Designed miniproteins, single chains, continued (2). Designs and how they scored, part 104

Each design is a single chain, and the fold is of that chain. pLDDT is the mean over its residues in the fold that is shown.

## One batch from the design tools (miniprotein)

Design m7845
Fold by ESMFold2-Fast:
Structure m7845 (fold): chain A 94 residues (1-94)
Amino acid sequence: AKELYEKGLEYYKKGDYEEAKKLFEELIRKYPDSPLVPYAYYYLGLIYKKQGDYEKAIEYFDKAVRLAEELLGAGHPILVDAGVEVLEIAVSRV
């Protein structure tokens, strides 16, 4: 799981969002119980937000929050990060 996550982050940082999506989707598919899965959903949300697909971005941030509560615990920082991204999308549309 960690190797797919690190490669996904590398492509995300380079702006190669299609390759980053493939790597994060592969992580979710192959390692669904990994503590990295909430982070993979979070970065998928960020990628869809950057591509202007706000509906998918919100969907993936919701998945990141729910899985972070289940796998990482309710107080995990990703809950705040994902919540801020949803709020920024809502504010940007006004």
Scores: mean pLDDT 74

Design m7846
Fold by ESMFold2-Fast:
Structure m7846 (fold): chain A 75 residues (1-75)
Amino acid sequence: MVRVEVAETREEAIELGYRALERGEAVAAIVVAKADAATGTVSWVVVLFTEDAALGPVTREAAEESSERIRREVE
């Protein structure tokens, strides 16, 4: 399963991903910036993979890399 959360700041998005990973609520997390074309506002999206089966080969690589980056930024 995939769960999507939105944060106003990059720091909040990273913290959301890190907490989900640490609590075992997600097996992998991707943090990405999303720009609103109408307002120019940047929001941060956290894509949480709650099951390993939700990860395809390409998505698995990207999700693992993002999860490693999240851990490095918090630790």
Scores: mean pLDDT 73

Design m7847
Fold by ESMFold2-Fast:
Structure m7847 (fold): chain A 64 residues (1-64)
Amino acid sequence: MKKVFLVIHEDREKAAEKALELKKEHPDAIVIAATYADEKKALELAKKLAKELGGELEVIELEE
């Protein structure tokens, strides 16, 4: 079963850094990085991917 991570932060670079870390730790997972401006669209995409892959969605909001 594949896992889908959605990483959200106000700073796009910080979201990207965490997403790269997660992808390195979980190469088979799908990782999406988003800012709060893109939150709704990113969440809809993440839910769709999790459903299509029969996987689990985990949403990570970074502090700061």
Scores: mean pLDDT 79

Design m7848
Fold by ESMFold2-Fast:
Structure m7848 (fold): chain A 56 residues (1-56)
Amino acid sequence: SAADEVRAALTPAQQARLGEMGGVSPEEAVRLLAESAARRGTLAEDIAAVRALFAE
């Protein structure tokens, strides 16, 4: 699923930070990102943006 692709592409720390930004759990943040990206056809771009935003 798109959510599984997001989980595989992001580290647990990046997933946690995404959840903090949205005020939701890491699991819910991954799901919401995947659903939004799938609707827009931008899954790769949205994953890349999150990885860049939360680069160490």
Scores: mean pLDDT 82

Design m7849
Fold by ESMFold2-Fast:
Structure m7849 (fold): chain A 55 residues (1-55)
Amino acid sequence: SHMEELKKMLELLKKEAEKTGQIENIDKSFISPEEATKEFLERLKALVEKQRAAA
């Protein structure tokens, strides 16, 4: 359902940020929070799709 899908995305976003420390991902030197979130969400979609392919 929507809640479970959204929750998975949020959890992946949080864990990805904590796990990688955002060092390898998005250059957040001078990027607005909105833009950083957009780029991060696109990466999360790739992760979610990869997990769905496994299921």
Scores: mean pLDDT 63

Design m7850
Fold by ESMFold2-Fast:
Structure m7850 (fold): chain A 70 residues (1-70)
Amino acid sequence: MEADKLIEEARKALENGDYERAVELFEQALKLLPEDDPRLKEIYEMLAGAYQALGDTDKAIEYEKKAREL
C-alpha cells in the first residue's frame, strides 16, 4: 500500500535524523489515509516530534493537538 511505504520511509528518515524528509513523507502518507485510520495518532505524534526538532513550534503544537483530539 502506498501509505505504508511512505510511513516506512518516513520512519527511516527519522532514524537518520533527516527530519525535513520525514515531515514530507508523513504529510504525503496523511493525504492517502482515511480519517478513521488507526495510524493517524502515531503519525501526528511523529510529525509533532519532527517539527519540534526542526524548530517549527507552531506546527509541532498543531500536530500534538491533532493527536490528542483523536
Scores: mean pLDDT 82

Design m7851
Fold by ESMFold2-Fast:
Structure m7851 (fold): chain A 68 residues (1-68)
Amino acid sequence: EEVERRAAELEAEIARNPDYRKWAELGSAYFELGDLEKAIEYFEKAAQLADPQTAADIRAAIESLRRQ
């Protein structure tokens, strides 16, 4: 499965070199899989590593996901 494969690749890359962009991609991948709780968890991880402005944007997206 394309999304599952991309998620596994991102997890390997994060283990090698942590980056908020990769955590955000993981969140997006799990959202596409329909795993909303995992998607939100990974977006929150991305927000923790991002600069304040990017973190605010990510958290706004999480708010939208939580209400769906």
Scores: mean pLDDT 77

Design m7852
Fold by ESMFold2-Fast:
Structure m7852 (fold): chain A 99 residues (1-99)
Amino acid sequence: MQTAEAEGLAKPGEVAIGRAVLQEPADARVTLKFTITKSPDETIEVDVVKEALFRADDPPGTIFEAEVEIDTERDALVKAKATVQGPARVLVGVEARPR
């Protein structure tokens, strides 16, 4: 089982987008889990937004993407963690965008 994570900063009115990009194809289940910190002393863990199955015949560069709405009055730190069950390898990224 592989884990990979990325962090990004979301501003008020933005959504966070987490991506797992398939690097080494194999049959695998990928779960993207978000953790949001809305203040210096507060961490709110968001439940799994989306799960995907990768197949050994999926091409390298296949993207699994999940979007999380960030309801915040100040800049929030967003962590996206991918958990990979199977021999596939992924890269993880996080991006914040206006709604």
Scores: mean pLDDT 75

Design m7853
Fold by ESMFold2-Fast:
Structure m7853 (fold): chain A 56 residues (1-56)
Amino acid sequence: GEADSRKAVEGAREALETNGPAGGLAAAGMALKDVERLGGSEELIEEARRLYEEAR
């Protein structure tokens, strides 16, 4: 659901802030897949993609 998708994006953002780009890249990639799997909105998919690109 949308709530679970937002939680995945928030977790990825927190991982990026805490561990920096190296640790955040894996978390951001997982969040992108989780949002797709959980049926998240296009907006949440875009947010997850931006976190992934930022970590890259």
Scores: mean pLDDT 74

Design m7854
Fold by ESMFold2-Fast:
Structure m7854 (fold): chain A 65 residues (1-65)
Amino acid sequence: GKAEKRKQLLALIGEILRVIGEILDLERELETASEEEKEKLEEEIKKLQEKKKELMEELKKLSKE
């Protein structure tokens, strides 16, 4: 039903916002990190960016139905 779809969309939006928040937190850490730590943070940011992309594609699919 419409209510179930809305719940799934809101849950997915919530997950996307959480991932964006994590990216912003890591970007802040990156500003004060050592060069060695920066490499690790950049890798984590890349993984979160990919997860965000996947979640946004799922959101697009659900929103079109």
Scores: mean pLDDT 84

Design m7855
Fold by ESMFold2-Fast:
Structure m7855 (fold): chain A 84 residues (1-84)
Amino acid sequence: SELEKEKEKAEKELEEELEEARELGERAEEARKKAEEAEKEGDEEKAEKLKEEMRRLILEEAEETVEAILYSSLKLALEKELEK
């Protein structure tokens, strides 16, 4: 069934987006820690660049999380159609 294939694809894409969001979150946390260390060392330029990287990674994590929500919603809709 085409709907069954679309559901399997949505499940795979959901898993991939959740994994990417997790990795981005870990990278954002590392950037945060490095920024704090740079601030303690008085390297304001390095701290600012790391804070900018952290903000970018947080935005990317949020975007992947939204994509995961969309794929989760698609999966649920396809499950409902398949039960008819």
Scores: mean pLDDT 87

Design m7856
Fold by ESMFold2-Fast:
Structure m7856 (fold): chain A 103 residues (1-103)
Amino acid sequence: SSWIKGAEYWEKLAEEDPEKKAEYLNKAGYSYLKAKDYKKAIELFEKAAALEETADILNNLGEAYLKNKDYEKAIEYYKKALALDPNNERAKENLKKAEEKLK
């Protein structure tokens, strides 16, 4: 998959550039998410969040858990994303979608 090749490239850049490591791990995680490797996407987004906890990374982590059908963790991370950025419309929409899966 071209997404997997892209992810491998971003992972390499993450090792070579410490100042942008979180950004590159976030991009790699998103590439795995598009490749439907949700477990690898979760791993990389968790590493990115540990380095820099941004609303974008937390929203992406929520989406990865949602796609992996871990709805409770998806809700947790979307709520964390909204705590950092209350006006993130995508996180609000994704939170509602995850909550509807649980009833």
Scores: mean pLDDT 89

Design m7857
Fold by ESMFold2-Fast:
Structure m7857 (fold): chain A 56 residues (1-56)
Amino acid sequence: EEVKKYAKEAGDYALKIPEHRNELIAKAARAVSQGNLEEAKKIYDEAKKLYEDYKK
């Protein structure tokens, strides 16, 4: 459940930054398929940081 939540939020950020969208969504999907919570959190943090940098 938590893995899916972090992956979904990472995907939501990724959709707002077209340049990185496909890469971030693919990474999030992989984390879900592996049940890897640490990876899902990393992808979430990466996507969020990229979005914050993008909107500046």
Scores: mean pLDDT 77

Design m7858
Fold by ESMFold2-Fast:
Structure m7858 (fold): chain A 57 residues (1-57)
Amino acid sequence: MEEAEKLAKKGKEYYEQGKYDEANSYFRQALVIDPTNKEALELLQKLADEGKLKDAP
């Protein structure tokens, strides 16, 4: 779904800015809409592997 892709891109923008909490929030929102969204799954997994998942808003 285009909405999930937009949310995943927003998450990536926040990830690139070092705003990992916002990135995590947007990736989770993308996965609620489309649980198979590859970009959101890959970047959320990277955040988890890097220990950068802290608090969700």
Scores: mean pLDDT 76

Design m7859
Fold by ESMFold2-Fast:
Structure m7859 (fold): chain A 60 residues (1-60)
Amino acid sequence: SMKERKQKAADEVVAFAKELEKKYGQKPLVTVTSENGVVTVEAEYLGEKPRKETRTIDLN
């Protein structure tokens, strides 16, 4: 069901954020956008060494 797909996407977002925290030693600013059944997760690090990591999750 769509509810189950959304839960799996939420779990993937959490896993992605944890991976990045482990990789960079600090928590990213996370933005989650959903359009046409596609979830885009943007993780940003602001400051002297700005970084942006993106993951896409397709719910279709």
Scores: mean pLDDT 81

Design m7860
Fold by ESMFold2-Fast:
Structure m7860 (fold): chain A 75 residues (1-75)
Amino acid sequence: SRREEVREEIRRELERFEQTMKNIESYLKAKNFSQEEIDQTLKDVEDQYREALIARLSKEYGLSQAEISRLLKEL
């Protein structure tokens, strides 16, 4: 039950983040950034987001960061 709630929240957060990433990519393309700069920016944003999400969900649900990370990999 609790793990299913975490999985569902991760799924919703990842779907929202996917849309955010598409918006960032579109914005950077519109501003004439190079593809290399866009790719690097998107990677940095994704890495920071995943780290922050793991820390937040660990705190909210009382699960270890390792357990949250494992749930993320299962999705």
Scores: mean pLDDT 84

Design m7861
Fold by ESMFold2-Fast:
Order: C-alpha cells, then sequence, then structure tokens
Structure m7861 (fold): chain A 82 residues (1-82)
C-alpha cells in the first residue's frame, strides 16, 4: 500500500501539471496514459487506488474544461464590446 500511495500521488501531480497545458494532441495522450495506469492498478488488485485515480482525473478534467469555457465566454464578451 505505501508504494502504491506514493505512485498514486506522483501520478496525480503529473496529471495536474499536464492538464493545465493540454492541446488536443496531448489530451488524447494523457487520457491513454491515465487509462493504462488505472488498468495497472486494477491488474494488481489495487481497486481503491484505481478508483481514486479515475475520480481524480475526471474531476481535474471537468474543472479545467469549466475554466476554459469561462475564459472563452469572457473572450467573446470582450470582442462583442469592441
Amino acid sequence: MEEVKKKLEEIKKEIERKIRLLTPETEEELEKEVEKKVEEFRKKGEEKAAKELEEFYEKEKKEWEELIDKLIKIGEEIQASL
């Protein structure tokens, strides 16, 4: 468990870092990377770690998408006011 916790935390930090710099290309790559790591945890019987990683990625992705949507709307409003 200790080693699994450490790996899970490292993966979470890397996801947070990568998700803020996503392009369409890197988004697909990140999704595949996360899916593979989740599968590895499940294969080892680490179901809790797999679930936690899935939930974390889904939350981070949604939060980032919401932020981008807000930024797009602000940009559209600024252009409309010009």
Scores: mean pLDDT 76

Design m7862
Fold by ESMFold2-Fast:
Structure m7862 (fold): chain A 84 residues (1-84)
Amino acid sequence: VSEEELQREVDVALGYMLLELGKKFLEQGKYEEAAELYRKAVELLESDPEAKARGLENLAEALEKLGKEEEAEKARKEAEEARK
């Protein structure tokens, strides 16, 4: 396994962990913290389009809870693009 391949595997694993943590913060009403975790997860999940799309959908939900409707709409569009 190359260092590049190992880094991709580590990034994906960390991305999944951040998605789970973000969901817990969302459940606690910590929408700003949830949004930050989801943004980091999306960056880490670049090589996993389906997980990235889920992260973007969760980010959109957190942004809506914060009243950031335009940012939420952009995140949903990015989720659709990630699945293409």
Scores: mean pLDDT 84

Design m7863
Fold by ESMFold2-Fast:
Structure m7863 (fold): chain A 62 residues (1-62)
Amino acid sequence: SLEELREEGDRLVAEARRLAAELAALEKAKAPKEEIERVRAELQAVNDRILALSEEIRRLEA
């Protein structure tokens, strides 16, 4: 349902914000490059899921 998709989107957005904050903290701490790259990849995957879900929601609302 549209409502369930919106709720999933809100959860993914919160997760993306958390990962972005974690990435910023790792960069400031000059963490190992492989840890930074791991978090970047995870953030990218979450953002890709948000985009796909947003497109699905827009199609249902159109």
Scores: mean pLDDT 86

Design m7864
Fold by ESMFold2-Fast:
Structure m7864 (fold): chain A 55 residues (1-55)
Amino acid sequence: SEEERIEKMLAAVREMLEAGVPEDFIRRLVDHEATTLSPEAAARLRAEVDRIFAE
């Protein structure tokens, strides 16, 4: 489901940040995943990723 895909991507984003992966690289991966989701799911994924980066 799109919900499961978002949850997995958010977990991957947190792991990549802990590993010191550059934010720009992570954002490119998120943008790519977002192109495979509905507009609503893509917007949610991007908003949740922005929250993680704001932490």
Scores: mean pLDDT 85

Design m7865
Fold by ESMFold2-Fast:
Structure m7865 (fold): chain A 80 residues (1-80)
Amino acid sequence: SELDELAEKVVEAIRAAEAAGDWDTVIDFNLVLIQIAVDKVIIERKKKLGDPNYEQFEKEAIERAKELLERVAERHGIEL
C-alpha cells in the first residue's frame, strides 16, 4: 500500500539519522511512523465495521503521511 511505501521511506530516514547520531531527527521521524501505524489501525477497523468512508479516510491518511514526512525532512534539512 502507499502507506507501507511511505513507512519504508521513514524507516530509511531513521536509519540514516541514527548512523549520524541525530537523535532529534530520529525522534521526529518515529512520530511520523506512529501516525502511520495509528491510521492503518483506523482504516482496518473502518473496513471491518463496514464504514463506507474508509476509502476517503485512507486517501486523507496517505496525504497526511506525505505532508508530515516532507515537513519533518524540511525541518532537519533532509532531501527526500
Scores: mean pLDDT 88

Design m7866
Fold by ESMFold2-Fast:
Structure m7866 (fold): chain A 65 residues (1-65)
Amino acid sequence: ATLYVVKTTEILSLEEAKKKAVAKIEIDAEEAKKRLEALGYKKVAENDEYIQYVNEEYTFIIEKD
């Protein structure tokens, strides 16, 4: 799966995240979920296409394969 990191606190669509991403990381989706949750980031959306987490400065979107 692909993790997109965006420097915003806004909830974004997957398309907006792809355009605005400051980093793109190839990672296993379950591993990404575990790491973000262990760091205290909150899950705000999940569907068949993506999972979205937020913190105080960043939005993180995991694009599912």
Scores: mean pLDDT 82

Design m7867
Fold by ESMFold2-Fast:
Structure m7867 (fold): chain A 90 residues (1-90)
Amino acid sequence: SLEEIEKLAKEAEELAREAERAAREDPGQASVKMAETESAVVRLLTAGEASEDEEARRLAQEAAKRIGERMKEIQRLRDEVEAREAAERA
């Protein structure tokens, strides 16, 4: 259903926000949160593909793309934090 897809999209977006916070504060935890977000995106796309509602399928694809773009930004942030910490240990 559209409601179920909206719920899955929201859950994946919330996990992405947690991953972003972890990337700033704990790079090790960021890896775990990023993996959880990727799993949530897979669930979202699977539910969308199983949906008989074309709008739900489109919503799932659009949300997955948006979250994927955000995950790339989170990875850049994580890389910057790790580089800074490495410099402090050198």
Scores: mean pLDDT 83

Design m7868
Fold by ESMFold2-Fast:
Structure m7868 (fold): chain A 85 residues (1-85)
Amino acid sequence: SAEAWNNLGAALSNLRRYDEAVEAYKQAIELKPDFAEAWSNLGAALSNLGRYDEAVEAYKQALELKPDFKEAAANLKAALNAQSE
């Protein structure tokens, strides 16, 4: 299920295996494109890899799906600041 892939991504992120977490979150999104939490988690993993342009796009997608997503909004702001360095 999409939720199982999202949970796998979260577990991999906790182990700092961010490349593998990105692939797990992409699988969650492939199965459920409207999965705002998976888009936000993808952004966080991409940010940890220094891939800030892709992280910004993922967070924007999470906020398009769920505009009241406070964690995604805060993380988007942080990623935009990091992108400018």
Scores: mean pLDDT 88

Design m7869
Fold by ESMFold2-Fast:
Structure m7869 (fold): chain A 58 residues (1-58)
Amino acid sequence: SLEEEYERFRKVYAPELSVEEVREVLEAIAEGRFEDIPEKVSEELKAMVENIKKAEEK
């Protein structure tokens, strides 16, 4: 269930992170703490974060 969802997310967006680290990344995104996102996340996740930032730039 939840572990399976985290593993799916990890494979797409953060294959170099552990499941525990993925939880921390998702919490950081939810709280707007984008500076806390590790550099070793995928380009797909980095693009998602950039889109969120641009949406809030207004």
Scores: mean pLDDT 75

Design m7870
Fold by ESMFold2-Fast:
Structure m7870 (fold): chain A 84 residues (1-84)
Amino acid sequence: SELKEKLVELGVPEETAESFAKMIEGIKEHIEEGKLEEARKLIEEFEKRVKKLKETYGLEEAVELLEKEIEKLKKKIEEEEKKK
């Protein structure tokens, strides 16, 4: 995963970076399946983990990258909700 590789380069532990990449893929899958409430709950868990990463390691560049991915996912949910 390109995201995993970038997070590791920014100082995120490999296992943590892989966990974040898997969470993003899971959220995308729920959005594609129309499970928008489940996708939102996963985004909330993702945001909690990003906050913990920032508080624990102070990896501001990695946090910013993850926050941008969260915003993209939120926009996809809003776009799907507008369809029906």
Scores: mean pLDDT 83

Design m7871
Fold by ESMFold2-Fast:
Structure m7871 (fold): chain A 77 residues (1-77)
Amino acid sequence: MDRAEIQAIVADVAAAVAGLSEEQAKAAARMLGEALSRATGRAVEVEVELSADGVLTLTVRSGGEVLAQASAQVTAP
């Protein structure tokens, strides 16, 4: 799996979870990390951050290296 494929998956997941609760977004990020670890053969972790400006960011890391990052605007109250 190349970085472009990881970036596309992360962007789709960020858009899909931007309207979900923080707990659901974190659960989705954990499942994505496990799936990417299996696909790449590396230990991959996905971090979720929600900014005060209503931007949800997913960051994919392996061994301290950032493989992909995507953000989505959260507009729901």
Scores: mean pLDDT 76

Design m7872
Fold by ESMFold2-Fast:
Structure m7872 (fold): chain A 112 residues (1-112)
Amino acid sequence: MEIPLSPEEAKKLAEQMTKLAQASIARISQMPPDEATAQITQFTKDLVEALRILANSKDPSVRKAAAELADAVRDALLALKAAHADNADIVAVLDAGIAELDEIKKEAEKKL
């Protein structure tokens, strides 16, 4: 179900999600590699799924908000990728998530 978010509300949510992702980098750095990979995988999938729902909204304001949110989340995933650049499993998950976010942003902007 589509949630009507104002552009300001979407930016606040994006900022919060970005801050949580940055905090997660510090947390994940203390985890064994297998656990870190599982946590990043779950986190990335959950974010992508939520943004896909928003991007497919019939409300242009919600779609615009989803595009802005996707951009902010993408920056957070890029930071995670940089922190774990030598872990091929984490890099693959984050690359897939970033590619999905880029597609979500394009779809959200397509029918503004």
Scores: mean pLDDT 72

Design m7873
Fold by ESMFold2-Fast:
Structure m7873 (fold): chain A 60 residues (1-60)
Amino acid sequence: MRNAEAARRAAELGDPAAAGAAAWEAGKVSGNYELARKGVEAGQRGDAEGAAEYAELAAK
């Protein structure tokens, strides 16, 4: 999923907010809102790696 790739890229660039936003978009596409929400929360607390991991899980 492109949104999961965008989240991973944002995490590599040190942008946790962008990674969290991409996790939410991935969850909207797949319907995995629980994982999307966890990704946004990780992004809000500055955990870019966690946000990207939740985006990858939400995309499945």
Scores: mean pLDDT 79

Design m7874
Fold by ESMFold2-Fast:
Structure m7874 (fold): chain A 84 residues (1-84)
Amino acid sequence: SGITAPLTPEEQALIEEAKKKTKEVIKKAEELIKEGKIEEAIKLLEEAIDELAELAKTMSPRAEAELTMLIISLSVKLLEAKKK
């Protein structure tokens, strides 16, 4: 089926919720980094990545691809935090 298959309404709802939570996590991590709480920011980002990775294992290939993009966004922020 691959990435060319359309998302179901249920998958769309889960992905939109995951996107919202990912944006919230990134915002909180950025605030922690500005406060010098780098280890707390790293832990928050790693926990969010783990949750999305576990969710992705249970989803269709198309939904997994969407969640993988969110994991990449969190991973970029994690690398930025680790450079501080």
Scores: mean pLDDT 84

Design m7875
Fold by ESMFold2-Fast:
Structure m7875 (fold): chain A 62 residues (1-62)
Amino acid sequence: SSLAIKSVAYAMLAVGAILDGNKEEAERAIEELRKLGEQMSPEDKAEVDRIAARLEALLAEA
């Protein structure tokens, strides 16, 4: 689905922003990822939420 493709794109954007030291861009990408999860099935939302939480943890360590 288009939501699945967008979620992958935002997850990749968040990783790139974290590596680049761009905390604001990383936070925005994670927010958009979580918003997409709210539009998905419970199973897909759970996976997206898990990925977002891991990205938030990586950002906090940076």
Scores: mean pLDDT 85

Design m7876
Fold by ESMFold2-Fast:
Structure m7876 (fold): chain A 96 residues (1-96)
Amino acid sequence: VKEISPVKARTIFLLRLYIQELERKIAELEAEVKANPSDEKLRIELEGYRKMLETARKHLDEAYKAETDEEFENIFRKFQKDMVKLYKELEKELAK
């Protein structure tokens, strides 16, 4: 087992926690879509959250491969920016 820096451990923990919350929200939305198959807004919301989950998982994979505290900080900052961007895109789609 490779020793993990505290910054790496914290970054991975926060990313995993966020991924768990996204997975929970997606499960709720999948149930709502099944109950309301004609509700296009629910489908758009589900697709948006699935895209956020895929992006978060990509950043988690990058965090496992990173070796320096600077790399972990850069990964987490990019993750935050990507999440804000995807949420803003979802809000625009839901406003149509």
Scores: mean pLDDT 84

Design m7877
Fold by ESMFold2-Fast:
Structure m7877 (fold): chain A 76 residues (1-76)
Amino acid sequence: AREEGRRLLEEAHRAGVAGDLEKARELVEEAARLLGEDHPEVQGLAAQVYRALGDEEKAAEYAAKAEEAAKKLGLL
């Protein structure tokens, strides 16, 4: 499950780089179901995808959650 979730994050990143932002968003949402919504990598990538889609409010929300999750894990 966790390994599959990370694989989905890698696929989401590749879709984003290719410009397929809707696919990237769907893959990030599926990864969140497997890894947990409070996972910092999920929230960080979600922030990037929503920002690229022009949803600045969601992008800011996910970015803030990613920073808080990173602090709790001792990464910040």
Scores: mean pLDDT 76

Design m7878
Fold by ESMFold2-Fast:
Structure m7878 (fold): chain A 66 residues (1-66)
Amino acid sequence: MAKVTATGLDARTATAVALKAIGDGGEAKIEGDEPAKVIATGLSKKAAEEIKKAAEDGGGEAKVEY
């Protein structure tokens, strides 16, 4: 299982990233407002990579931990 920490997100991107993580069977927590931080846990390797891409496509940064 993998953990993704995404930072530098606007509120819309943070919400989209969090919902995607939950939809993939993981957990997600949004911290802060703008810029926002999302911590997603309980992800498969594939889900973690998809979440990372979604955060980066939204102009943020993401770190994956296994």
Scores: mean pLDDT 80

Design m7879
Fold by ESMFold2-Fast:
Structure m7879 (fold): chain A 90 residues (1-90)
Amino acid sequence: GPLELARLMKEAGDNYYSKKDYEKAIKYYETAASFLRGKELAEVYLNIGKAYYDMGDYEKAIEYFEKALEVDPSNTEAKKLLEEARKKLE
């Protein structure tokens, strides 16, 4: 079903992220995000933000870290990375 497909897309995104193929990682994560909810959705948004951060796109990184926190306000990693990305845009 859509949820199982989304989890496979997330796993593909994780594999591309580990290879530092951030553009492909983001595409797979964006597909996964369309079908995921709650903690899994927050984790995917966090990983998209990390990919943009590693690419030097701090504005997009901020956008996705904020999306992760909208889904999971308790995500301490997203809060820390949001502060780091904002500092890069000073």
Scores: mean pLDDT 90

Design m7880
Fold by ESMFold2-Fast:
Structure m7880 (fold): chain A 78 residues (1-78)
Amino acid sequence: DEEKKKKIEELLEKAKEYLMKSVEYGVLAIKYASLAVAYKDDKEKTEEYLEKLKEYNEKSNEYDKKFEELRREAKELE
């Protein structure tokens, strides 16, 4: 039971790291979405900002999936 608790704590700590990264990339995605709207009349800047938006959204989603996987593992051990 004590070993089980330690395993759950390790999984939740790692899940927290992934959640924090997901949030950080999500915030960056929102920033570039806002910039794309602000510079909508500048095709080159809009394309650059939309590319960064896509990149950061993909990274945010990747870390969110890793968070969900570890969170589920921790719950199954309860």
Scores: mean pLDDT 87

Design m7881
Fold by ESMFold2-Fast:
Structure m7881 (fold): chain A 120 residues (1-120)
Amino acid sequence: ARADQERAAALEAEIRRAVAAGDNEAVARALADLAVLLIRGHTAADVPPIELGLGAHPDPEAADAAAERGAALAREARAAGRQLVVHPDAAEEERIRATIAALGADAAIVLLTPAEVAAA
């Protein structure tokens, strides 16, 4: 419980640093790790509400726009008491959506792909 909260705080700090540095690969990796921790926390109520929302993009200009849009959506979700999760890889999206649905947490978590972040 406490260890999961401390790890979540460390991952959130890493996401903020990676966003400031424009390191979309580090953002995507930290978001994936935090999403796993968050999904686990929903079954145990161990992880506090966390703001997650940035996509990775192969085009540097589009990556900056997607990161800024993802951050805005994450801030909005947190203000609404919801959590936003972005996947670095579309291949994992179905698995994580199925996990969230199985946990009954779909009302509290919104999944976004990098393309949805860029489009929003």
Scores: mean pLDDT 51

